Designed miniproteins, single chains. Designs and how they scored, part 29

Each design is a single chain, and the fold is of that chain. pLDDT is the mean over its residues in the fold that is shown.

## One batch from the design tools (miniprotein)

Design m986
Fold by ESMFold2-Fast:
Structure m986 (fold): chain A 89 residues (1-89)
Amino acid sequence: DIYELVKAVTSVLSSPEAQRAFARAAVLLDKMKKEKANISEEEYKRFELRLHQALVDEDLATLREIVAELEKKYPFSEEDRKKIEEALK
């Protein structure tokens, strides 16, 4: 489950900005996965790989770039925002 991954990753990230950027990216990736009828699973895997690489490098700028790119296609709903807050508790 993506939210369990968020909890695990945020437990090792000391930066609140990195924690939030990762949580936002993870929620957007989950949203993208649900739209797989309009996008290939390979596209999803490419974003997932890019997210993992940004985490390895602790690259906040790239994490934010991924969020901005995905948010254009999959804008946050109020429910998405609630899920992010719950995952970060």
Scores: mean pLDDT 76

Design m987
Fold by ESMFold2-Fast:
Structure m987 (fold): chain A 66 residues (1-66)
Amino acid sequence: GKEDAEKALKAAEENPENAGAAASAGYEAIRSGDYELAKKAAEIALKADPNFPGAKQILEIAEKKL
């Protein structure tokens, strides 16, 4: 849910070098319909690892829904 997405985003913000944590937050945000949170999480993931699988897709989905 949205609460899980917010918790995951906070964890990603505390560990900005962990692209996996940020991507997980993005997936959870998409599932909860929080596309603004998903976009922020995807941007953190791409900053940590521009080649992280799925991070660009999370960003694309989030921006398309906003």
Scores: mean pLDDT 78

Design m988
Fold by ESMFold2-Fast:
Structure m988 (fold): chain A 55 residues (1-55)
Amino acid sequence: MEAKLVFDGVGIQGAREALEKARELVEKGYKVEVTVTDSDPARAKRVLEEIKKII
């Protein structure tokens, strides 16, 4: 089964809280996909890279 997380480009701190939920889903056997959407593409890319370092 798959779970999808969508982040607003709100900043790294907002993304961290959702990452804890992602880790719980992985422990339960789900495959997690991450999507980042922001009006500033550079910020979206930065947030996605920080998420990749953690998961």
Scores: mean pLDDT 65

Design m989
Fold by ESMFold2-Fast:
Structure m989 (fold): chain A 100 residues (1-100)
Amino acid sequence: SNLDKALELLDELKEKLEAGTLTEEEFREIKSRLLEIASKLSDEELVELLGYMRELGLQLPEEKAKYMEDLALAIYNQAFQDPAKAAKIVAWNKERVAAE
């Protein structure tokens, strides 16, 4: 249900971007809500969310696709700042270096 809520918010964002009706306040609210939902998603659900955002961005003109890119970057940065995910990345890098 959290993933479904995030996908629904992205569909709403795309419709507003295509219609030219998106306000700065609406974008700020959608971004805040997406970041909150993304913090509750599993790693697999985050990959699905980011993939869907990429697909929606490809359907938009470049100037409007930047809104999806900014959101995806914000979600990615939030996920990277998770200490558990940071620890996994560090462990993966150590294993890779040790294999050389």
Scores: mean pLDDT 74

Design m990
Fold by ESMFold2-Fast:
Structure m990 (fold): chain A 81 residues (1-81)
Amino acid sequence: SAPSDFELLNALMRAIAAKDHATALALLRQLLERWLAESSPESVRAAADWLRDFLGQVAHLLSPETLAEMLALVEEAVARA
């Protein structure tokens, strides 16, 4: 069966902690696409706000390039919601 949102989020957090930026980006894309497919626009916006706060807290574990790409993915998801 497909992983839950909680399992994807935990995997994302582990990838960021491991500095595995390629896996972190892939997991973030997967999570955002699932939320866009299965959640209301209001829920996507609330999740995006939470993700921006989370990424701010872990910015010191990310390269500026990876952080910028992650934030761009979040903003693209909000625009598509």
Scores: mean pLDDT 85

Design m991
Fold by ESMFold2-Fast:
Structure m991 (fold): chain A 85 residues (1-85)
Amino acid sequence: GVKEELERLRKLAEEAKKLAEEAKKKGVKEEIVKAAEELARQIEEAVEYLEKNKDKPGIEEIAKKTAEHAEKLIEKLKELAEKDA
């Protein structure tokens, strides 16, 4: 349901924040750190939008697709950070 997807998105936002903080500590390129920080903000904004619209048809599918997209972006940023470390 929407609640489960929102919880998934909140965990992804936290993961993106942790990625940014760890990358910063390792001296990874500022562009990668900023990308992870920006991704966390975008996920948080998406959660706010989805919560406001939770009763609308199709929101569960939008939340699920948003979470899947966010997971892929976090994976790519992790790969970039590891190559730069």
Scores: mean pLDDT 86

Design m992
Fold by ESMFold2-Fast:
Structure m992 (fold): chain A 82 residues (1-82)
Amino acid sequence: AAAEDLSDEELEEKRKELLEKLKKAGKLSEKNEKLADLLLEWYKHYRTDPEKAIEAARKLAELVPEIREEAEKTIELIKKKQ
């Protein structure tokens, strides 16, 4: 599964993809870079604390609707794995 098997390099690639989506949406700012960091916190903590991971993903989706589909898919993966 994409989320649980992510290496540090793959996490960085995911961050780059997210930042590119934010840039295309015209939403790239310091605030939105912090949203990318929240997604990385989700990847870091999802096996240790799935509730924190879900909260981070939901917060990101609420603040940036353009990436809501990716965040919702991520939440479903966490729920399926836990």
Scores: mean pLDDT 65

Design m993
Fold by ESMFold2-Fast:
Structure m993 (fold): chain A 56 residues (1-56)
Amino acid sequence: RRRLSPEELRTLARALGISPSTLRRLLDRGASPAEIGRVAGVSPERVSELLAALEA
């Protein structure tokens, strides 16, 4: 259970073009980058890159 800060969550949601509430819901369900990508209309590879950039 990794917690993104509210700032990181908002930044990632904006980059994906979805609401922070939608992203929070997906993360709470343990959604994979593939599932997040499908909801946002973005490739899973892109979602993984954005997540890695926030962690690194």
Scores: mean pLDDT 76

Design m994
Fold by ESMFold2-Fast:
Structure m994 (fold): chain A 75 residues (1-75)
Amino acid sequence: MLSVEKLRQIGALMARAGQRAVDATGDMSVAQQFVEALNLARNGDLEGAIEKLRELKEKYPEVAADIDEAIALIR
């Protein structure tokens, strides 16, 4: 199980990555995809969370560093 501290850190990374991706694309719906990745991690679907984060990294390379940090926290 992920600790509460790790979940909070992942949440902060997803909020930052989502905002940066919105700023880069001009599309506010992009932020919801990062919320979905956080919800997978919170629900204990760690493999689902990692796969969603890998997909988001391919789509939004501007936030790749924040995504890599989130994956490292899940492992």
Scores: mean pLDDT 82

Design m995
Fold by ESMFold2-Fast:
Structure m995 (fold): chain A 80 residues (1-80)
Amino acid sequence: IEEEYKKFEEELRRIEEEAKENEKKLEEEILEMYRTEAGLDEEKAKERLEVTREIAENLIKIGIEIDEEILKKKIKKALE
């Protein structure tokens, strides 16, 4: 059913957008922390941010997986 397919894709896009926003916010906060607290230059701050980015991406992936299960439950309920 086309309606089910569209709803599923819309929910996935929303989850992706939220994950991207959370990732960017976290990266900005960490970069600011390295600049203000540690007094690192731009290059060193970015180096540390790259390591932190990998951790943030993993956390977001875990969140997306959980959100996907919730999304599946919502779709199932909507079909009833």
Scores: mean pLDDT 61

Design m996
Fold by ESMFold2-Fast:
Structure m996 (fold): chain A 97 residues (1-97)
Amino acid sequence: SAEDDAIVAAHNARTPPGPLPVDKNGLTALGLSGGTGNDELRDLLGRANTAGLPQDKDGRTALMRAAEAGDLERVKAILRGEIDTTTQDADGRTPGH
């Protein structure tokens, strides 16, 4: 979509090229999103440069957690810089059903 194109372009323009972050199993955010069945989320992650994002002790970024959960709005917010990726917020701090 035009919104997704703008988000990806703006994020990629401010993100340096580099190695993509992978979790302890060698999966990227795109790889983790494959189980969710959300094509828009997969397209967005496939186009976004995720290099340089902070990783936790398991090698996981906030983007990876959002991708695994199928949370398209959170992925967009992270790419817009609205969510602090240096601290694992929301789902990690306030777990619930």
Scores: mean pLDDT 67

Design m997
Fold by ESMFold2-Fast:
Structure m997 (fold): chain A 75 residues (1-75)
Amino acid sequence: MEEAVEEARAALESVRRAVEYIKSLSPEEAKKYAELFYKYGTKDIEEGIERYKENKEAVELLEESRRLIEELYES
């Protein structure tokens, strides 16, 4: 139970760092990495949501992570 929230929080922090890194790249490289992050990152987040679906706080943190990945891809 505590583990679910800790893993979800770690995932959110990792996503925030990845987003900032990708935004620091050239526009061309940023688009390539944003696409890869969307393809692989969203799958990992979805698996996390399924795993921790009974923990509302963990799900909310993972949904925020997915939102950040989606926003990066749409940028």
Scores: mean pLDDT 82

Design m998
Fold by ESMFold2-Fast:
Structure m998 (fold): chain A 62 residues (1-62)
Amino acid sequence: MLNTSELIKLIEEGKITSVNDIDKLMKPRLGDRNLLVKALNELKRKGLPYSKFSEVYSEILK
């Protein structure tokens, strides 16, 4: 199962470039808003660019 660290790494490396890429990797957890929020918070804490992810999932941060 993909964890937050793995997700962060893939985003940082540019392996995740679209919503479809996120869907493929996180399909069983896409409905888990808490997991997505945690992933975005981890990116922010590390000072990594989370804009690509947050542009799509900004609604979940509400």
Scores: mean pLDDT 56

Design m999
Fold by ESMFold2-Fast:
Structure m999 (fold): chain A 90 residues (1-90)
Amino acid sequence: SAEKEKLIKELLEWFREKAKKLNVSPEQIEQLVTLVEELIRKYEKEDWIGMTNVMLEMTKILSFVPSEVRTALHLELQRKIQEILEKVKG
């Protein structure tokens, strides 16, 4: 739906801004954005193994970020994905 596409676009723009503030390189930001899009698809399919694999890849790219900051970002990302999926479902 158009609303779902808009919410996903807003999520990806939010994530790019957060990654820039963490001094992630432009090349790594684009890799992470691709992984966030893949993570959303895995959540929609309830593919828990695929979700775990994507999260591990994101963690490797963000390994230079302090664990507390990285954990907070992951939790906020998961919350935002859940909100989008719940809003689209009604």
Scores: mean pLDDT 86

Design m1000
Fold by ESMFold2-Fast:
Structure m1000 (fold): chain A 112 residues (1-112)
Amino acid sequence: SKSLLRLIARAAADVALRLMQTLPKDKHQQAIEAALKAIREVLKEAGYSDEQIEYALEVFRKMIDEALSGSELERDILLGLGGIARGVLLIIGDERVEKVIKKIEEEIEKIK
């Protein structure tokens, strides 16, 4: 469902934004690209259509863009929403979510 794809994308954005804070600013774009790649690979392996994958990637890109270009308050709200999405997904115990988060962490770790 689109609701689950939005939740996955928001959880992914939260994880990516937090990991980006551990990196030099000049590596932030590389971290965003690594996260996008991780989301694509995991959702494709899980059998999602190209249209569903692009929808999740658009939600992710919008959240990242709003967090990086918005006010401090907007950033805090977006990070809060991502954290809530991650918490809900951990409670549900969906393997696809765990795989997305783990793959983002693995791909961003390679940038260090």
Scores: mean pLDDT 79

Design m1001
Fold by ESMFold2-Fast:
Structure m1001 (fold): chain A 57 residues (1-57)
Amino acid sequence: SAEELAAYQKALAALAQQKTMQGRLDVARQALRDPRLSDQQKAAARKLIAELEKALA
């Protein structure tokens, strides 16, 4: 049925989103170790890390 197909597509999108979030988390963690980034950029990275960790928990 169309409802079953929609549920399957939603599940696939959720898995893709989880992998994308994990990738963004890894990049944000690397940013905190980059001495070229400003304090403002590092503060944004810390906030993003906290939000992503909460979403993945």
Scores: mean pLDDT 81

Design m1002
Fold by ESMFold2-Fast:
Structure m1002 (fold): chain A 112 residues (1-112)
Amino acid sequence: MKLSREEIEKRAKENGLTLEQLRKAAGVDSDELTEEQLDEAIAKIKASLPELIRTVDEPVEVPLENVKTLSGRTNPIPGDVVIAEKDGKLYEGIVELVRPDGTVVLRNVKEY
């Protein structure tokens, strides 16, 4: 199915790509791409990229002292989006709970 320029730009942004990166991968300077051509171009770009970010399906436990909220709040609460460092790795996730011992449990975690 043919996609409009706006739909192509939207799909590119959803995949972390710019329109120009997508056009270069597709090898065409066309304002109209089919859904198949767009999917092939995205797959080609992703296949050439190193594995930079890992999604962690299991909850990650981090010490409270290593947690920074994106809102700038000093003490994280459930639902806060946070960045945390543990064992030299950087994690981004959502606070599921904060335990009384100072352990923060994160869900929907990305490992950098």
Scores: mean pLDDT 69

Design m1003
Fold by ESMFold2-Fast:
Structure m1003 (fold): chain A 74 residues (1-74)
Amino acid sequence: MLSEEERVNQVGKKTIELLRKNGLDDLAEEMQKRLSKAKTVEEKLDVIHSTIERVAGLDPDTARQIGDILKKEL
């Protein structure tokens, strides 16, 4: 069983990979940079949620797929 921190890190990684796959490279790079500065699980979750909100305005299908990752991993 993965720790909460490991699960959150896995969500972040999968979300970045999905953003790159769907052509949202600028958002993927911004998210990766913000996650590298986040020190706690709560800070990492804040980065993930902020990214979903921004993606939802640009590509609702990608935002839904990120939500599916969160539901599966968290």
Scores: mean pLDDT 83

Design m1004
Fold by ESMFold2-Fast:
Structure m1004 (fold): chain A 77 residues (1-77)
Amino acid sequence: GEAERERLLRRLRELAEEALRRAEELLEQGDERGAQLELDIALGLLRIVRGVARVEGDEELAAEIDRVIREFEARAA
């Protein structure tokens, strides 16, 4: 239900924040490749979960995950 969607969205936002934080730490250490891999892995996971939501017909959840992806991409740039 709604509570399960909110819990999933919260976890996806936490995943995005953690990936951005780890990427920033890696960049501070001069590990540009490691930073890019952290961002790519997180983005890949977000896209997979969005894809699952679409296959299951949860258009509302897919739209919310798409918003998380757009915010993540904007902050990673």
Scores: mean pLDDT 88

Design m1005
Fold by ESMFold2-Fast:
Structure m1005 (fold): chain A 85 residues (1-85)
Amino acid sequence: MELLEEAKKLKEEMLEGGAKKLMEAEPGAEAFATFERALEVVEEIAEGKDSGVYRPLSEEGKEVEKKVREGYKKAKEIEKKAKEE
């Protein structure tokens, strides 16, 4: 019950946190010029889509990408388990 909402909050935190971290790691990149654009890229990363619009990434950007993928996958697994109870 609350675990389902907690998992959704975790997903939102991973997406928003990832977007902010990518903006910090790639401050001059057009793909990360606004929070909204960075959020769109992070959503693509989280869902396993690779449009390439944000390539190439710095080393810091690659670490953020990895953490977003891992964190979002974990949050999704928690959400699935919460729904199955």
Scores: mean pLDDT 75

Design m1006
Fold by ESMFold2-Fast:
Structure m1006 (fold): chain A 80 residues (1-80)
Amino acid sequence: STIEKVLARIEELEKRPREELLAEIKAQYMTIHKLDEAEAQAKADEVLRQIEQMRELAKAYLAMDEAEREELIAQAEALE
C-alpha cells in the first residue's frame, strides 16, 4: 500500500543522522529556492516535524478500518 511505501521512506531517513538530513534539506532550499540560511533552517525543521507526524499517522493506520486507512494513505501521498 502507499502508506507502507511512505513508512519505508521514513525508515530510510531515520537511518541517517538528524544533522546530516537537516544539512542536506537546508542546502537544497538555499541552492534551488535561494532562501537565506535562517529560512532554509526553518524549512528543514518543518520537514522533519512532518516526518514525525506521518509516523504517528502510520501507527493509527494499523488500528483503523479501511475507510480511515484510505484517508491516511491520501495524506501520506501528499508527503511524497
Scores: mean pLDDT 73

Design m1007
Fold by ESMFold2-Fast:
Structure m1007 (fold): chain A 87 residues (1-87)
Amino acid sequence: LFESLKGKKLVMTKAVYNELLSTPEGREGIEALKAAGVEIVVIPEEKMSPEEAVAAAKEAGADVLALPVDLGAAARELALAAGIALL
């Protein structure tokens, strides 16, 4: 997983980022991604639609987008069409 993300830009929503920071395992994961050379960009996503989330990620230059599970399923096809990998 980390090898495929090396040198890539990972965009994640503030909700995903805050959830990861709430656990020691999530904090370690974020530090491991940074150590692997992944650029992490956090976007505010409150009340954002799947289309708006993918558009914001594309505008930010995302290679990979991490969304909450409820948005991720709906955004999958849109992310693929935009050339963005979805987590």
Scores: mean pLDDT 72

Design m1008
Fold by ESMFold2-Fast:
Order: structure tokens, then sequence, then C-alpha cells
Structure m1008 (fold): chain A 79 residues (1-79)
């Protein structure tokens, strides 16, 4: 995956998240903040952050807000 493809994917994901989370403002805020932060990071660091997100989702499948907050905290640590 190129950096340009990665950035395009983030923009598409951001649009989808905004549409899908209209009724859950805390989930929307956390997801948008994570995606915006990922967009500012070098690709290698962003890949580490995405692995953290996948791990958090796997650990908390029934709590997307907790998974997103854990991923956001790790992403901030990597930035």
Amino acid sequence: MSEEEYRAGLRETLAAVRAETAEAPEVREAAIELLELLATLPLEVAEQALRALRAAVAAHPDDPLLALREALAETRRLA
C-alpha cells in the first residue's frame, strides 16, 4: 500500500464513519479523532497504530468506544 492509497482510504473511512455513527456522538468523536491523527503520521507509524486498533477491537468486540479510546491512546503514544 502506498502512502497516497493509505491517505485515500482514510478519507473514505472517515466519510463512512461520519455516516454510520450519526446516532453515537462519542463513538463518532473518537473515530474521527483517530482517523485525523492517523492522517498526520508517517505510514510506518500509522501501520503500528492500525495494528493497535485491530488488537483493541479483538479485545473489546462489544465495546467499540473502549476499543477506539485504547487505540487512540496508543496512537498518541506512537506520535
Scores: mean pLDDT 73

Design m1009
Fold by ESMFold2-Fast:
Structure m1009 (fold): chain A 90 residues (1-90)
Amino acid sequence: SVRSRVLALEIAIRLDAVSLHLVPEDQREEERRRIKENVRRTVERLEELGVSPREIAKILRRLAEILRDTDPEIAKYLEELAEEQERKAE
């Protein structure tokens, strides 16, 4: 269901961001690339399920706010994806 996928995305991203803290600095950039790819694929699946661009953007902005202090780079990427979805909603 859409609710289960949204909840799964929120849990997965939050866990990934926390786990990134345990990764040596020289490996964090590669791990961030993997996290970003997984986020993008999940967004594409939500679009396929008919979730509106406006709702997807809202979810992404909420996650970015939560993760801003944990990992600013992942938070920025989530904001960029939200902006892409907001453009589709216009």
Scores: mean pLDDT 81

Design m1010
Fold by ESMFold2-Fast:
Structure m1010 (fold): chain A 109 residues (1-109)
Amino acid sequence: REKELENFDIGLESMRKNVAKDPDAKPLSLEEIVELGLSLLENGSSITFAFTTAATLIYLNHRGNVSDEEFFEKARELFEKLLETPEEERKKALEEAIRELHDWLASRS
């Protein structure tokens, strides 16, 4: 559990830095981010990778509205809840976590 949270924190920061280097990266809509996250999970990606990817894209859409610390704390909270979800409910929980993170970040603008 602790190692998964550490890997999540490292993955989120790495993805954020890598996407920030791409000047052609267009902001994705919430629905496109949800579709991408669910697609990654369906194609055999870990829940960690799917959620980290979606969280990074949400962060890029609203960067500057919250501190990195506040964003990471909220993303981590949602990720911990997601890890405790049974596998059969993980697709629904992933969609809910992505939407909650987006709505939370948008409410800070």
Scores: mean pLDDT 74

Design m1011
Fold by ESMFold2-Fast:
Structure m1011 (fold): chain A 98 residues (1-98)
Amino acid sequence: MRDRQQRVSRSLDRMADVVRRSDFPQDVKDRLVSLLRQASRYASSGDVDKAKQLLRQAEQLARDAGDDTTANGVRVLILMLDGYSIDDAVDKVQKQNK
């Protein structure tokens, strides 16, 4: 469990850096980065429910902004926090895109 939470936290930090460097409107970038970094801290501390709540907000914001890549990435991380392996989470999200 701890290793999964740490992997999710690291992935969220990388995702926040990618969003920060994107060409999205500054308001959208600031909100996404804030949600992803807060979720990273909660995941690292073991507050899985709060992390998932923030990630659902980040997924919705990314989809509303037209960033399906970030939204799908966030969905994978939510599934990992729900106990799925990274391979199972990726497979589930990829199949939902067909």
Scores: mean pLDDT 80

Design m1012
Fold by ESMFold2-Fast:
Structure m1012 (fold): chain A 105 residues (1-105)
Amino acid sequence: SEADALVERALAKLSELSGIPVTRENLADVVAKLINEKNPLPLWKAYDELKRAYEARPSPELAFAIASALVLSGYIGATDEEIEKVGRYSVEAARAGIKTLPYKP
């Protein structure tokens, strides 16, 4: 489907940028690894693809990736709507048991 193609495109781009094979099942673990290694650049460069994938097929793992990219950028280049959505993405990820970045308003 078109939605699956958008998800696979986001995962492929993140795989290329991170040097780690990224799947739907390991996406949250890869995001956490990039954060722990202080290497958020793959998330920032894949941001548009991750956002399009989430819009087409929402998942807690994609929500975690998007929220992590936005928080780690200090919201540089983010819209007001994207900033407002960070809380919603973080809650979605947390409800699925995914460890989100500490959010300090």
Scores: mean pLDDT 81

Design m1013
Fold by ESMFold2-Fast:
Structure m1013 (fold): chain A 100 residues (1-100)
Amino acid sequence: MEKIEELLKFLREVVEKVKELIREKKYDEALELVEEAIKEIEEKYGDSEIGKMAIEFLEQIKDMIEWAKENPEIPVEEVIEEIDELFERFEKYLKWYAKQ
């Protein structure tokens, strides 16, 4: 449980910073932040199952940022709502996995 709580805290902080950068339309900075977060997860959690799940989640966030960058007509608020939904689903799945 402790490793899961630390991981969720880290990912929540990353998600909040990504949301701020997206509101400012700083998509390249948001992508760099996600890439750095992936490297930190790889270094701290290695090839662990929870590490792989976290990397998969961050890759989904990266895809969303790239989609937002390519579709500037989409309201920023809609992009942020999709990111929040992705994180909520990931948190629920990770907590469920930790109880197995």
Scores: mean pLDDT 85

Design m1014
Fold by ESMFold2-Fast:
Structure m1014 (fold): chain A 78 residues (1-78)
Amino acid sequence: SMEELKELRKELAELYKTTPLREALLSNVAYAIETAKDLEELVKKLKEVLEKAKQGRLRPIEVSEEAYNEAKEFIENV
């Protein structure tokens, strides 16, 4: 739902401010945004990113510069 997406966005934004692994977080968010087919899949993928980040299990992944910029705007405009 849009409410779940807004809540996830806030949690991801807070994590982004404090994490030393900013590039890993942004690239995984970018990949989720780029590959999700609908809102439900986006929410699911972002929940997985948040969970892995909290566990220290995120690794940077290769994404386009466009996807990185979209993820940065998604996180920084909370």
Scores: mean pLDDT 83

Design m1015
Fold by ESMFold2-Fast:
Structure m1015 (fold): chain A 88 residues (1-88)
Amino acid sequence: SEREKIKKKITEKLEELLEERAKRAPLPEKEKEELVERAKKKIPALAEETVKKLEELAKKLGVDPMEIAEELLKKVEEQLAAEKARAA
């Protein structure tokens, strides 16, 4: 379904952003791994909540939820690009 595709893309981008951010955290490796694992457990619920908000916004605006999801994913890509630039 379209909803499942949006949710999957959001989940994947959130996980990627989390992993990139964790690499930059001024913490011991073991603490980073534990924080990432705990945060990953929250990602499915966060993705579900995000999809619900996008569906509500799309319904109110009379547009395709995928269009709003693409705008959100662009914002996440901007965050990822910034984190990767900080690594370079």
Scores: mean pLDDT 77

Design m1016
Fold by ESMFold2-Fast:
Structure m1016 (fold): chain A 102 residues (1-102)
Amino acid sequence: MEELREQARRFLEEGIRSGDVGKALSEYMRWVRETSGQSGLEAFRTALRLGLEEARRLGDEEMARKMEASIRNAETVSRYAAENLLKVGEQVDEMIEERRRR
């Protein structure tokens, strides 16, 4: 799961930095499709589901709610969905580090 989250973060960070979030999301979806055997919209839904599951695993209900909203609006707001995936990764990393310090 952490590996999948870091891959999503890497692709989306590069896309945001280059100003082409759509390209970054497409690359992430292609990577997910290859690893999961899904295609098209199924790959996109799988990517969002993995982000949602990661947020829920650490009990981040706010990020989970944002991911659920992104899933519902995926077709019309794919750019915002990509940003939410990146934010979920950041939040999850912070929570993991906080727990390790305990």
Scores: mean pLDDT 57

Design m1017
Fold by ESMFold2-Fast:
Structure m1017 (fold): chain A 64 residues (1-64)
Amino acid sequence: ISPEHREVIEEFREQLSKHFSPETVEAVVRQLEDILRRNPDMSVEELRELAQSIHRQLLAHQAS
């Protein structure tokens, strides 16, 4: 993956670490990495949008 894709993943990991356990963070990050691996043509912008969508879903689940 590109350095820019790696930066998005690391930023996402940092944001999740503020609200979730290390085990949950690693599971979610692994899922995002798996999606990127299956979609290698995914842009940095698309990856960022996907990460934000996942983060919003997790926060909604936690707040409910």
Scores: mean pLDDT 80

Design m1018
Fold by ESMFold2-Fast:
Structure m1018 (fold): chain A 87 residues (1-87)
Amino acid sequence: MMEEAREREEEWLARLDAGLKLTLEAAQISPHLGESSVEALRSAVRGAAEEMLKQPEMAEYGKRVLQYGEERAAEAEKFIAERKAAE
């Protein structure tokens, strides 16, 4: 059970990295497209993590997913802001 939860966490963190990589690629094309992608991704991650936090056995998993998702979203937002400033 706990090992499965940890494997799922690692899988989700890898998917977040992939999603944010696509968001950064979108921002290279258009900063506005990147902004919309970050907002959608952040909302989805927050919703999933909030649901996990309601379960005592999944609370630590949810906290890590939320934290990592916010960190990746912040990186993407910084990149988008730099792109907008250069425009």
Scores: mean pLDDT 72

Design m1019
Fold by ESMFold2-Fast:
Structure m1019 (fold): chain A 77 residues (1-77)
Amino acid sequence: MEKVKEFGEEIEKLIRDPNATDEEKIEATLLLFGISRLGTMSLEEVIEYLKRLAEKLGLTDEQIERIISRVKELGEA
């Protein structure tokens, strides 16, 4: 599970990066939530949780799909 941990650390760095856009930080934050929940929830439950949260935050379908694809890739590894 080193790949998931390394990716989480990279996302945390992006969230803390003053040069990152608000959009990038929001996407990174949702990815971190998804990854953290993979330890306590199934991949399907994490995907549904992230979809609902992203929709409430006003993200586009394309942004939501991008986040879900990354979480799915890591959850299947």
Scores: mean pLDDT 73

